Designed miniproteins, single chains. Designs and how they scored, part 56

Each design is a single chain, and the fold is of that chain. pLDDT is the mean over its residues in the fold that is shown.

## One batch from the design tools (miniprotein)

Design m1935
Fold by ESMFold2-Fast:
Structure m1935 (fold): chain A 93 residues (1-93)
Amino acid sequence: MTPEEREEEIKKARALLSSADVKVRAEAAYTLGVLGDAETVKQALSDPDPEVRLAAVRGAGLAGLVDVLTYAAQHDEDPEVRTAARNGIHSAA
């Protein structure tokens, strides 16, 4: 992926993160995680829906975003999200 292609995909996914549709926000959060946009992934971890936060954590795990995974593992209210974040850290290490 070129830097230009990465930036366009991040821009598109950031726009979708504001969708009223939970599934659209979850797909966007996952994409941002995979693309390594740690700052926007941290914003996605504030989403009220645990499915969006879980998608963000799964994407972050694939990109090895250890700092955001550590944050989610310690602070997320949903035990499934915390477990997925912990698993992502273990796989990255």
Scores: mean pLDDT 82

Design m1936
Fold by ESMFold2-Fast:
Structure m1936 (fold): chain A 93 residues (1-93)
Amino acid sequence: MQELKRKAASLLSGGAIRAVGARFESELRGDKEKAEIYDRAAELLAEAAKYFNQGDYKKAAEKVEEARRLAEEAGDKGTAETLEEARRLLEEI
């Protein structure tokens, strides 16, 4: 159980870092549409982290799934895969 929570937290943090980085890269390229998608994904991952810290793993997983769909819309397979793994681990807690 504790190891599962640790892995979920690590993937959630990794996904958030990727989303924030991708937002800045999109802004530098002038891609406003992708920047807005990543900004929304980062917001959802911040909400997921709040639910995780409250012990609401189901709500955290729901927010991660929404962020994963946004990463897919942006064409970011790496971020989407990281968030899919985080969602699976959160559902197992």
Scores: mean pLDDT 86

Design m1937
Fold by ESMFold2-Fast:
Structure m1937 (fold): chain A 98 residues (1-98)
Amino acid sequence: SAMEELMEEGRRLAEKLAPMIEALNSGEISEEILEEAERIIEESPEEDIKEAEKIIEEYEKEEGKSFSEEERKVMIAIMLYIKKEMEKLKKKWEEIQK
């Protein structure tokens, strides 16, 4: 069923993002997490990267916080990965509705 497929995709998204989210929460960003984040960024369109960077800059200004370069890369990668997976799910959902 379409619902079972959406739930499975949601589970896979959560599993993929969990290590990156945990690294941000702990402040312990491993080389493996950084390499994965950099790979996601390199595979993403420049416009999507710029949008993600702007969101982080606005958040830093509002909260009076400053993130490390490593934290910034992981946050950008998380946002880019979510956008990519949401676009895939939207396309699949539109095909099911036909």
Scores: mean pLDDT 80

Design m1938
Fold by ESMFold2-Fast:
Structure m1938 (fold): chain A 79 residues (1-79)
Amino acid sequence: NENYKKGVELMKQGKYEEALKYFKKAIEDGVTDPRIYYDIAKAYEKLGKKVEARSVYYFLSLLPTPYAEEAKKKADELK
């Protein structure tokens, strides 16, 4: 998905707000890969948006994916 790839590139440039815009577009395009939620949570975390980051990490922790354990830890750390 091109919107997801652009979001990842923006994350590497430190453009976290723009990265979130493209990750949200990728979800609207139908991307459901749990990796995108991890990237979204990380972008919120980098922006200091702890409540938003925690909410996304908590959501990700409920999914049966390789990210669940790390996401649970991150959500607990941001409480």
Scores: mean pLDDT 81

Design m1939
Fold by ESMFold2-Fast:
Formats: C-alpha cells, structure tokens, sequence
Structure m1939 (fold): chain A 75 residues (1-75)
C-alpha cells in the first residue's frame, strides 16, 4: 500500500539522518530532516485514524532517538 511504501521511505530517510549527524554533516542532516517532515505529513494525510496513532508513536520515538544521537556527537 502507499502507507507501507511511505513508512519504508521514512525509515530509510531516518537512517540517513542518523548517519549524517554521526558524521557531523549538520547541513545534510538539516536537509534530510526537511524531507522527513514533508514525507511524514504526506503519510499522515493518507493514513487511517488507527495508522495515525501508530505513526505518532513512531515519530516520537524517532525524535527521541535523534536527540540521543545529537547529544552523543556533542559529547
């Protein structure tokens, strides 16, 4: 489904963001984060109410993990 395809794209993009941050390529990380926000909005618009709840939980987990990666590279 379109929902599953966009979920897979978000997962791949998230891994690229993590890698960019780990490499201290903050310009690339910022560009990828913009794309991530755009894709997450597209996914949210086509998702069912149940899928939106799952997506919200997943996005919160991704945000938490990105914060941890940023802290690790600053230390």
Amino acid sequence: SEVEQLKAELDELFKEIEKAIENKDFEKAKELEKKYVQLSQQLYEIASPEERKELDARLREHQKRLGEVYEKVKA
Scores: mean pLDDT 82

Design m1940
Fold by ESMFold2-Fast:
Structure m1940 (fold): chain A 62 residues (1-62)
Amino acid sequence: SLSEEQKKELEERVKEAAKEAGVEALIKVTDDGVLVSVTKGSEEQKAKFYEKVGEAAKEIAE
């Protein structure tokens, strides 16, 4: 399970990933990770966003 500090860091990194990829997303952080639903973005922008989210989750979960 993620700590409160890890959840805050993950939320911040996912928000930054969305901004950098140029997508709009609904973000929900839980004790087990992050849930994301992309509401606006091209297929290429979504792929970039998911790649960045995966990297952030791996770094924080280590």
Scores: mean pLDDT 81

Design m1941
Fold by ESMFold2-Fast:
Structure m1941 (fold): chain A 92 residues (1-92)
Amino acid sequence: GEAEKLLEEALRKLEEAAKILGDLEAQILVGIAQLKLAVAKLIGEVGEDEARLVKEVAEEILKLAEEKGNKEAVELAKEALELAEKAIELLG
């Protein structure tokens, strides 16, 4: 569905941001969100819980990117946050 595509694009941007930041914990958080979405897709039940987790990961990576002063990672995390918020609206 549309929400699923938005969450996949958000996670792609967050993976790139985490790699740019070189932060292992951020990379692990993205991996957890990717796994949760993949499981929900297999079951056919992508819902608000998956979208909210992507939003939470986007907020954490945005905070880290701002603390490190990395403009590219900030931009990617902001775009991912907007995509996750749109997915939440579609699923609620």
Scores: mean pLDDT 89

Design m1942
Fold by ESMFold2-Fast:
Structure m1942 (fold): chain A 75 residues (1-75)
Amino acid sequence: GGLAEGLYLARQANILDKKADELESQGKVDEAKKLYTEAANLYEQASNAFERSGDTQFAEDFKAYAEKLKARAEA
């Protein structure tokens, strides 16, 4: 992977994160938690891709986003 791969994965994660927020607003908590978990996994993959591209700041930022969504899925 590289910068392009990281951007693609981050975009897919963002789509799922927004969909999870919408489901949560509708009271579909279990469905939202599942999508937060999937989004977190994609943000971790994006972080790894940015690390391989030498983009350390993006790698750290997306790793932090993944950790936040994992915590939200477990709440």
Scores: mean pLDDT 87

Design m1943
Fold by ESMFold2-Fast:
Structure m1943 (fold): chain A 94 residues (1-94)
Amino acid sequence: MEEARQKAIENLRKAYKIALEAASKLTDPEEAQRYADEILSLINEAIEAVRKGDFEKAIEYVDKAIEVLKKMPVDSTEAIKAFEEARKALREAA
């Protein structure tokens, strides 16, 4: 359904915004930008996979984004939860 796909994309965008807030707490602005760019790249790949109907590949990119968040030396708990919600929405859309 188109509605399920739109919801999955919206959840991915919401998760990215929360991840940017977490990255902004990093002391080194170059490190913050590196993490932000890596997460953005993964989210763009996940959104493209959703648009192509490849929900399994979209989930793979979300899992990679969660691993990046876990490596950040700041509290990323809320961002990880948001990506886990996006992962659930992708499963529902499949």
Scores: mean pLDDT 82

Design m1944
Fold by ESMFold2-Fast:
Structure m1944 (fold): chain A 107 residues (1-107)
Amino acid sequence: SMEEKAEQLRAELDRVAREAIETIEKVYNDLKAGKITPEEAVRRLREVKRKIEEIQNKLDEMDAPLELKDYANEVLTLLDEAIRAVQNNDFDKVKEIIEKLRELLER
């Protein structure tokens, strides 16, 4: 059913959102330790963003509930903010974004 497909996409979105949190935390720590470049950090975050965009396209194709589309859009917005924060070496903003993503997963 359409409802079962929406639930599957929600579960996939939750998994990728968790991957986003883990990726942001790891790139933040690796950048702070001088283990990777900002360019490599942004590349890794963009790879996670691409996965969310693929889910968003599937949600649009099936005309999924607005709540689920809004969830995907919120994750994308937070990933874009994380990319900017990483580029600006804004550690406080990175922590804020991680907290917002965690809160979103707990809804």
Scores: mean pLDDT 84

Design m1945
Fold by ESMFold2-Fast:
Structure m1945 (fold): chain A 100 residues (1-100)
Amino acid sequence: MERVEALKKAARETVETVIEALRKFGQEKLDEAAAGTPETAKEKLAEVQAKGDAALSGLRRAAEINPEAAEVYQEGAREVQKVGDEYVAKLTAVKKELEA
């Protein structure tokens, strides 16, 4: 159905924008942490966690409001969780290396 496909396309574009923003933010914070101290890494880790949580909440709300595109938003939320977890793990590793 053309109408449902248009809604799913808009949802995919929204999800893609959120994922790209989170990846860019995560990489920026990872680079800043690697150049800093353990305290810097801890601060950047908290910032990435907060941004990831906000993105997840936003996509979950979008799924509730847009039932015809809910699957796209739910799949996007899973990808956002995965990206957030990857950068949290990388930042945690950097913090440990700086403490050594």
Scores: mean pLDDT 86

Design m1946
Fold by ESMFold2-Fast:
Structure m1946 (fold): chain A 120 residues (1-120)
Amino acid sequence: MEEAIRHLEEAIRHVREVLELAPDNPHLREALRHLEDALEHLKRGDIEGAIRHLGDAVTSLEQGLPEIPPESLPHLREAVRHIGEAALALMKLAETREQILRAIAVVLRAIGLLLDIELA
């Protein structure tokens, strides 16, 4: 639990840094909201809700990527890395096959987004 919370708090911090450099990107604001929602679900012990909001955060970051300035890419890279680590920690806390598979899907999408950032 503490591991997932720490990675999620780090992801939130890095998305805020990106948003300072790209304040007009609505997808970054949406991603931040989903990460904050994931953290609140996790603090309540709702693993399923945390996984769902974490996936939604990745979707929002994917949508925002084309308009992110190059200067913010290091912070975005760290945010996505921490999202992947949070999803991996949530996979270890998951009690059902469906929750495990959804967490794995978030990890794989985070890896894909990291590759998109590296190749941009």
Scores: mean pLDDT 87

Design m1947
Fold by ESMFold2-Fast:
Structure m1947 (fold): chain A 85 residues (1-85)
Amino acid sequence: SDKYRLTIKAVHPLAGEVTITGIADKKLGEVVLHFDNEIAAEIAGGEKVRINVKKGASGEEMGQQVKDFLEGAGFEHKELTVEPL
């Protein structure tokens, strides 16, 4: 599959609990994240956050890149699910 759905449950000290949903596209080399918590979205850079990933990356590689981004922004991930579309 060329697309994956990411579902991430995370916590931020300023935002609390958040569920983050992402669509990863390995042909375009991008992941688009949505945050269900407005404060978490603001901390991450907006309601829709685009992350560039390597074209042809696996779901695991794209999940790791998203995890690294979130940790860099101060989020602690609790659960990460990657599903092919």
Scores: mean pLDDT 83

Design m1948
Fold by ESMFold2-Fast:
Structure m1948 (fold): chain A 71 residues (1-71)
Amino acid sequence: MHTLFGGQVSETAKKIEEALVEYGAGKADGIVDEKEKEAILKFQKENGLEEDGVLDGKTALALYKDYEKRH
């Protein structure tokens, strides 16, 4: 169940988490889920994506590209 494919996804997920922290998602407390959803919604609004608050593949890819653009 743990695969190299999962490893690649984990690398991308780390950068996405970093990008979400830039949008105000907290990493170290029990309200991370709500703040993360709000950060996703804010990012989706700013980038013209579907505002569902779900980190789907399109939103994740856009966040990853935004992170790379800023760094």
Scores: mean pLDDT 62

Design m1949
Fold by ESMFold2-Fast:
Structure m1949 (fold): chain A 78 residues (1-78)
Amino acid sequence: SDEEILLELLKQIIPKLSPEAQAIVEETLAEAHASGGELAEALARRLAELMKTMSPEEQAELLALLGELLARYGEAHA
C-alpha cells in the first residue's frame, strides 16, 4: 500500500518538475528497482541532493506540492 501511494505521488509530481529534476527522479526509481532497495529511502536521498541544487523558491514550491499530495492521499477519506 505504501509503495502504491508513493508511485501515485511520483506520477503526479514528475510532470510538474523541471526536465532535469524528472531525469533524476527516473534514474533514482531505476536504481532502487535494480538494487531491490527501499524506494522511499532512495528517493529521499536523491530528493535532498536535488533540493540543494534548486533555488529557495523552487524548493518551497516542491515542498508545498508534496505536502498537498501527501495530505490528499494520507487522509484517504474517499
Scores: mean pLDDT 64

Design m1950
Fold by ESMFold2-Fast:
Structure m1950 (fold): chain A 61 residues (1-61)
Amino acid sequence: SHMEELRRRIADLERMRDYVEQQLKEAEAAGDPEAVKQYRAAMEGIDAGLEQVRAELAALE
């Protein structure tokens, strides 16, 4: 169903967020300001995507 597809997309985005969060922590530990900037931007994009998909799922319930 469309709701199952949205829940799968949320799970995929949450896994991607966990990965990027780990990469951000490693970049911070390495003292790499460009990598930190890129991973922070990636997390913001993922968080925006999660908000949109969660809102779409909520509208169906």
Scores: mean pLDDT 88

Design m1951
Fold by ESMFold2-Fast:
Structure m1951 (fold): chain A 66 residues (1-66)
Amino acid sequence: SAADNKAAAEAAERAGVAGAVRGGRDTGLQSAADILVKAGVSQEEADAAAKSGRALHAALNRLAAA
């Protein structure tokens, strides 16, 4: 549902922030990408998000709008 998608995007964003605090940018991006996969985002889109903050923000916005 739209509410589940929004909650998943918020969880991914929180995981990214927590990961960045623990291990820096790459850890943050990977932590967010792992939540995106669990939320049903494709592995290809999640892999792109793990390598690029721009791709991560695009994936988060798309998931929240779905």
Scores: mean pLDDT 84

Design m1952
Fold by ESMFold2-Fast:
Structure m1952 (fold): chain A 66 residues (1-66)
Amino acid sequence: EKEELLEILKKVNAAVKDSSYIVNIVILKLDEGYKIEDIIKSLKESEGTEVTLSDEDIKKLEEHIE
C-alpha cells in the first residue's frame, strides 16, 4: 500500500540526505509498471542502510517518466 511505502521512505530518508531523489526513483518505478509490493520489498532490503543507485540506472528510469 502507498501508506507503507511512504513510511519506509521516511525511514530511508533519515539515512539519506536527499529524500526527493529516492521519492522520484520510486515514482519512476511505479510509472514503469512495477508493483508497489516489489518496490516495498526493495526498500525494506535497504532498511537502516543508504539506498545506492548508479547514475546510469537513475538516468534510464528518468527517461521513462516523461
Scores: mean pLDDT 55

Design m1953
Fold by ESMFold2-Fast:
Structure m1953 (fold): chain A 65 residues (1-65)
Amino acid sequence: SEEQLQRAALAAKNGVPLSRSLVDALVEAGLITPEEAEELLKNPTKEKRQAVLDRLEAAGIRPAP
């Protein structure tokens, strides 16, 4: 859902690790691949979180304050 995508954007912006449910929502929305989702869960880095945030912003999804 869009609410889950907004939560993912907020987590990525604040440097909070993305949960399995949030990365699954990103895959369902077509923003990341299942392979990228597994990488985010195994080896979360600032660079990978920033890439997710950039894709969400490009899709018009903004983190809540």
Scores: mean pLDDT 78

Design m1954
Fold by ESMFold2-Fast:
Structure m1954 (fold): chain A 72 residues (1-72)
Amino acid sequence: MRALAGAAVAGAREALADPAAAGRQAESTKQVAEMVADDPEAQARVERAYEELERAARRIQETREKQMLDAA
């Protein structure tokens, strides 16, 4: 649960730069993590999803940084 909270915080930080997509993903994942907190198998699956979301958010942010700079 604590590790999942770390991923949720990372998602929330990305939401500040990309609020529409990253914010919703972080909220959904946190709710699912709380739902499966006492189920270690489901928790492992959610943990994998958390890590994938964090990596995807970073990739999106990198692309948006380029686009925002080019957009002027």
Scores: mean pLDDT 63

Design m1955
Fold by ESMFold2-Fast:
Structure m1955 (fold): chain A 69 residues (1-69)
Amino acid sequence: SAGIEGLEQLRDSLKNLPEEDDKKIQELLEKARNAKTPEEQRQYLKQAAAQISSANFQLLTGEKHVFEV
């Protein structure tokens, strides 16, 4: 899926991503790949994107920021 591939590319570009955030993103992308419905896949992709955005924001500002899905 283009959505999954795009988010994996974004994750790979963030070289200094914390391990815990990286593991969570990988888990969500794996769940998206194994989703049984398009709606379920979309939900996991949204969660993965939110995790990437939150982790990236923390790296840029030094502050914790959480994106709700």
Scores: mean pLDDT 71

Design m1956
Fold by ESMFold2-Fast:
Structure m1956 (fold): chain A 83 residues (1-83)
Amino acid sequence: SAMMAQEQAVEKTIEESAEKFLEAARNPEKEQQVIEDMVKRGLSLGEVRAAGLIALTRISVEKQDRLEEITAKIEAALRQARG
């Protein structure tokens, strides 16, 4: 249906916008530009916020992987210290 095609197009745009938010996390000026570009494309506040939430979720997954890496290094150091 036309509505289902529209929903999929919006979801894809949100995912692509989330990727740009990830890149913008390293540059605050780019974050503002990404937001303005999404608003100019006609995205609502809720849709722009959804893209931001996806970006934050991806950052959280990356931080979790890094924490697990750090934990493994700590465990290795503790084993070395115990002999």
Scores: mean pLDDT 74

Design m1957
Fold by ESMFold2-Fast:
Structure m1957 (fold): chain A 84 residues (1-84)
Amino acid sequence: SLTFTRDQLLALALQSLLAYKVTKDPAFLERAVALLRELGYSDAEIEKLLALSIEELLRLALKYAGEDTEENLEKALAEIKAYL
């Protein structure tokens, strides 16, 4: 059985928000909002996350995944910029 920590679930939710901002696919937004609500985020807190830039969301996602190194941030930003 898979066991996820709160931080791992939050990282997944933030990755879905990031996918939405990059792809513009509303399915990623719907999934992210559902996960954040299950994690106890208020609508106001979710709106604050939606207002974050791609870079700010990426930094948060890497932090909660335990991968918040400058090298990982630079690599992920370079990949995202290739799609924008």
Scores: mean pLDDT 80

Design m1958
Fold by ESMFold2-Fast:
Structure m1958 (fold): chain A 103 residues (1-103)
Amino acid sequence: SMAEQRELLEETKKRLKELTKKALEAIIEGPENVGVAELLVYTMRLVLEEALAELTDEELREELRAFYEELLKKLEELLELLREDPEKAKEKAEELIKELEEE
């Protein structure tokens, strides 16, 4: 049903937010934890692919992809920043955690 598909979408968004928070926490811990953050990013892709296999509504699929791509872009920007300026990456990761907790 559409209600079941919407519930799957919302649960998947929640899972993606929690994985994003864990990746941000790894970034805050410093460059030695970059491998942990990268593994969490990979896990987010698997969560997306699993949900897309079950979602049949194209509008809900597009909503989920857009949500995932926004989180991925922010994480990739922070992972690049972690290589160049770990202190600034930490500050921005802490800000993003606060934004994610605003739900």
Scores: mean pLDDT 88

Design m1959
Fold by ESMFold2-Fast:
Structure m1959 (fold): chain A 80 residues (1-80)
Amino acid sequence: KLKEYFKFIDKITDPKAQQVLFYLNYSIDTTFPKSMGFRGIESKFKLKHPATYYENILKTKGAVEAAKAILADLGIEVDD
């Protein structure tokens, strides 16, 4: 699952998207506090949904889908 996520982020060149993914790494990397990731994004970027919505996508669909959902809500288009 992490291998697919890192392949996804390697294709991202948008600086705003890269900042979002920096915070999302706190939620998927076991070395960081999980609560900091989505709450950090929510505090710095105005999301359409609360942090718990994206946490649920991460748990049910995985990190790539959670990242795509956040980026789409911020108006950032990302291809496969």
Scores: mean pLDDT 66

Design m1960
Fold by ESMFold2-Fast:
Structure m1960 (fold): chain A 75 residues (1-75)
Amino acid sequence: SLEQKIAEAEKKAKEARERKRELEEEAQRLSLHSTEGVKLKDPELIGLEKFQERLEEARKAEIENEAKAKELRAE
């Protein structure tokens, strides 16, 4: 099941990468909206506050799963 472990790690890395990109796009949109002098609603402010946490989680998941896949491929 080495091949299965590699495939799972690569899949998780890809999913984390896509999630990171989507979160970055959302954070940028909210930042631009705020910059235009538009007041963000409470749910949008809460979302923006949590984006750095979610981005860091996605970034860590991407790095860890890419590293895991690379290590498994070396074996």
Scores: mean pLDDT 71

Design m1961
Fold by ESMFold2-Fast:
Formats: sequence, C-alpha cells, structure tokens
Structure m1961 (fold): chain A 98 residues (1-98)
Amino acid sequence: MSEDDKKLFQSIADALRKAAEAAREGNRFEADVYLTLAIIGLAVAKKVRDQLTPEQIEGLDKLDEAVTEANRYLESGDYDKAAEAAEQGAKIAEEMIK
C-alpha cells in the first residue's frame, strides 16, 4: 500500500474515532461532520479498488459496511450503536495499513 493510501486510511480511522466520541456525547452535528469526512475518504479509497489485493478489498467492503451502519444508527438517533459501528470501522481501517 502506498504512503498516500496509508494516510487516507489513517484519516478515515481518525474521523471515525472522532465521530464515535461525538455520538457518545450526543453531539449529533459533530458526529455527522466527522462521519461525512469518513464517507468522503471511503469514496476516494473505492476509486483504487482495482489496485488492491483480495484481502484489502475484503477490508474495504467491511469498512464500507461499518460506515453505512454508523450513518444509519446516527440518523435513527441510536448514538451508542452509531459509536460502536464507527469504532469498528476505525479498527478495520487501521488494520488495512498495518
């Protein structure tokens, strides 16, 4: 994985951790901002999907699922589950750059 790709996934992980913290505090607006940044980062990562290994593609799909769940829970007002999904996404992104 390139250094730019590692920085991208680290930025996604950092955004998801901040989204989780904001969600646990009940700060819906701040959680939404950080989750949106993670979604943008994920969209950029998907553009290079064809250059990834099968293991990295599996990680990217799991990350996409976790981010989608976090957004769904945040929209429904289930902030604790939104935070858990965001934290799971952050761990997946961190594992991809190891």
Scores: mean pLDDT 85

Design m1962
Fold by ESMFold2-Fast:
Structure m1962 (fold): chain A 68 residues (1-68)
Amino acid sequence: AIEPSPLLLEMIRAIANGDEEKVQALVDYLLGKISAAELAEKLGLPSASVVTGTVESLLEAAEKLERA
């Protein structure tokens, strides 16, 4: 389980374009409450691997902003 930072949460909201349901699904995934497959279904993505790649990119971007 990964606890989302405030920066990561803001980035998730921006990417979700204010869709609270998608924001909640991403947060639940980071907390280990739902699987990558369930998150893919909720986001309309073709596979769990797309979800894991997207989350990794968000974590890297948040870390860069924290260092800047």
Scores: mean pLDDT 73

Design m1963
Fold by ESMFold2-Fast:
Formats: C-alpha cells, structure tokens, sequence
Structure m1963 (fold): chain A 109 residues (1-109)
C-alpha cells in the first residue's frame, strides 16, 4: 500500500512538471490535460490513504504539496489563458484541487 501510494504521487509529480513546461510554452490546452491526469493520480493516492486506519503523515504532506502545486498552476492558466474554454477548464481543475486539499486536511486531523 505505501509503495503503491508513493508510485501514484510520483506519477502525478511527473505530470505536474510536464504541465509547467507546457505553460511556459503557452500551450494551455496541453498543460490542462496534464494537470487533469495529475489530479486523477492524486485522487487514487488519497483513496488508498483513506483505507489506512493510520495514514502516513509524510505521504499526506507529499499529496498536499502536489495538490497545492496543481492549484497554483491552474490559477496561473486562469490568469494567462485567452481562451474561455481553457479558463473554464482551469477553474474546474482548481475546484477539484481545493476539494482534494479539503479531504487531505480531514485525514490529518
């Protein structure tokens, strides 16, 4: 379980890094696709952590850091994108990241 959670978080971090590269290139459509995929891996990691009666604080911290990074990048796309479609997709991803952060906070308490 712990190794599986680490794999999901690692995959999400790789996708986040790829999204950052596409944002730098002005390719917001591809950046949003990679952020969406990253959120899917972070959600899988969260579901695995929820099944643990004593979830690893270290893994919760890593998951929180990655989710915060997705939120930051989605907000950056909202500010820099000129396409209404890209702005709306970025808003959706930001809301999903906020929801994930809320669930992580509940597991930490």
Amino acid sequence: MKEEIKKEIKKAKELIKKAEEYIKKGDFKKALEYLGKALEYLQKALELLKKDPNPSQELLDELEEAAKRVLELAMKVMKEAESLEDILKAIGLALSAIGLLYEIELLKK
Scores: mean pLDDT 88

Design m1964
Fold by ESMFold2-Fast:
Structure m1964 (fold): chain A 69 residues (1-69)
Amino acid sequence: SSAAEEARRAELRARVQALLAEMQKTLDNDSSLEVFQEANQHADTLVRLLSALRRRAPVAEIERLWARL
């Protein structure tokens, strides 16, 4: 149902926001090259995921992008 899909998108959005906050906290505490490279490796997928959430893409597409992280 559309209500269940919206609830799932909201859950995934909250997870993405929590991940972004955790990544920022990690970078604030550890600016090593290794931490930077790990963050950069996820950047493309995060941009695509945020775009999918913004345009209200199908839940399956958002979940596929989340699974790539």
Scores: mean pLDDT 80

Design m1965
Fold by ESMFold2-Fast:
Structure m1965 (fold): chain A 60 residues (1-60)
Amino acid sequence: GPERRAYLLGYFIGYHVALKGGTPEEAAEKGREFARISGLNPDAAAEGGYKGAQEAIEKL
């Protein structure tokens, strides 16, 4: 559904943010902003972004 789509968008953005040295908090904010601009659920994208960044950091 739309929430799942927003979460996945955020997740991949957050993963990428972490690979560039960003924090989970920065990833959540970036995911939220991209979702807002795209008309997707910003809260779901922020949650995805935070999680994506956390998982990327754990693998570094």
Scores: mean pLDDT 86

Design m1966
Fold by ESMFold2-Fast:
Structure m1966 (fold): chain A 88 residues (1-88)
Amino acid sequence: SLTAHLLPPRATAREGEPVTLTVSTNAPPGSKVELYADGKLVATGQTDEHGVATFTVTLPAGTHRLRAVVTDSSGEQAEDTGTLTVLP
């Protein structure tokens, strides 16, 4: 079965500070990865040879619900959720 893991599952940053998030998956290289914050698409990428996609995001102060969606070439999807807390 397809798997997806958003890492770290909980992150904390200061306002204006870039945050690095990693999505780890057993999907083949070149699989689509979409990162959502609070239901809004904030980044897209693709898996590398090691099943990893890395994103750098800057979000406003507040507590944000993150969702990563991995879609392979066959259209199978897996997702994982996380939380980013941005302090003022």
Scores: mean pLDDT 90

Design m1967
Fold by ESMFold2-Fast:
Structure m1967 (fold): chain A 90 residues (1-90)
Amino acid sequence: EVEALYATTLLIAHEMVRLAKEGKLTPEQLKEMADYIISLLKKLKEAGYTEQAEDAANFAIKAFNEVKKLRPELKDVVDESIKKLNELIS
C-alpha cells in the first residue's frame, strides 16, 4: 500500500508536468492535482511512512517548480501548493 501511494504521487506529478508542457494544464486542473498529491502524502505520513512522504513531497515540489517555470501564469497556485507541501513535511 505504501508503494501504491508513493507511485501514484510520482505519477500525478509527472502527468502535471506533461500537461504543462503541452499547454493543456488549467489552473483548476493544477489545483485538483495538487490537492490529490497532498491527500496521498497525508495518508503516507499518517501511516508512519515519514521518509517516503518527505521523498515524494520533494519530488512533487520539483515538479511544481517546473510547472511554474513552463507556465509562469500558474505561479500563485504553484506557490500555494508548495507552501502546503512544506508544511506537511515539516
Scores: mean pLDDT 87

Design m1968
Fold by ESMFold2-Fast:
Structure m1968 (fold): chain A 100 residues (1-100)
Amino acid sequence: SLEDVKKVFEEWAKKVKELLDEALKKGLISEEERKGAINGIEVAKEEVKKAKTVEEAIDIATLTLRLLEHEFRELIPEDDPVYKRLAELVRETIEKLREL
């Protein structure tokens, strides 16, 4: 359902914000990069809420997850635990969305 997509996306967003805070604390990203990523997530969250179909909501959520993973690949070393946790969280969340 649309409500299930929203919940899955909001749970992912909360966990990603925690990883962004950890990345900032470790000096892996700047405060500007963190704020940009959070703003992108909040915009996507509002677009998921406006979605008229489950398919549209899943597409918006999935695109957002993939774009954020791509951005982080450029900013954070792939062997850093923060990047590994982010990549795994993206994969797990995409699989959850596919089952909805």
Scores: mean pLDDT 84

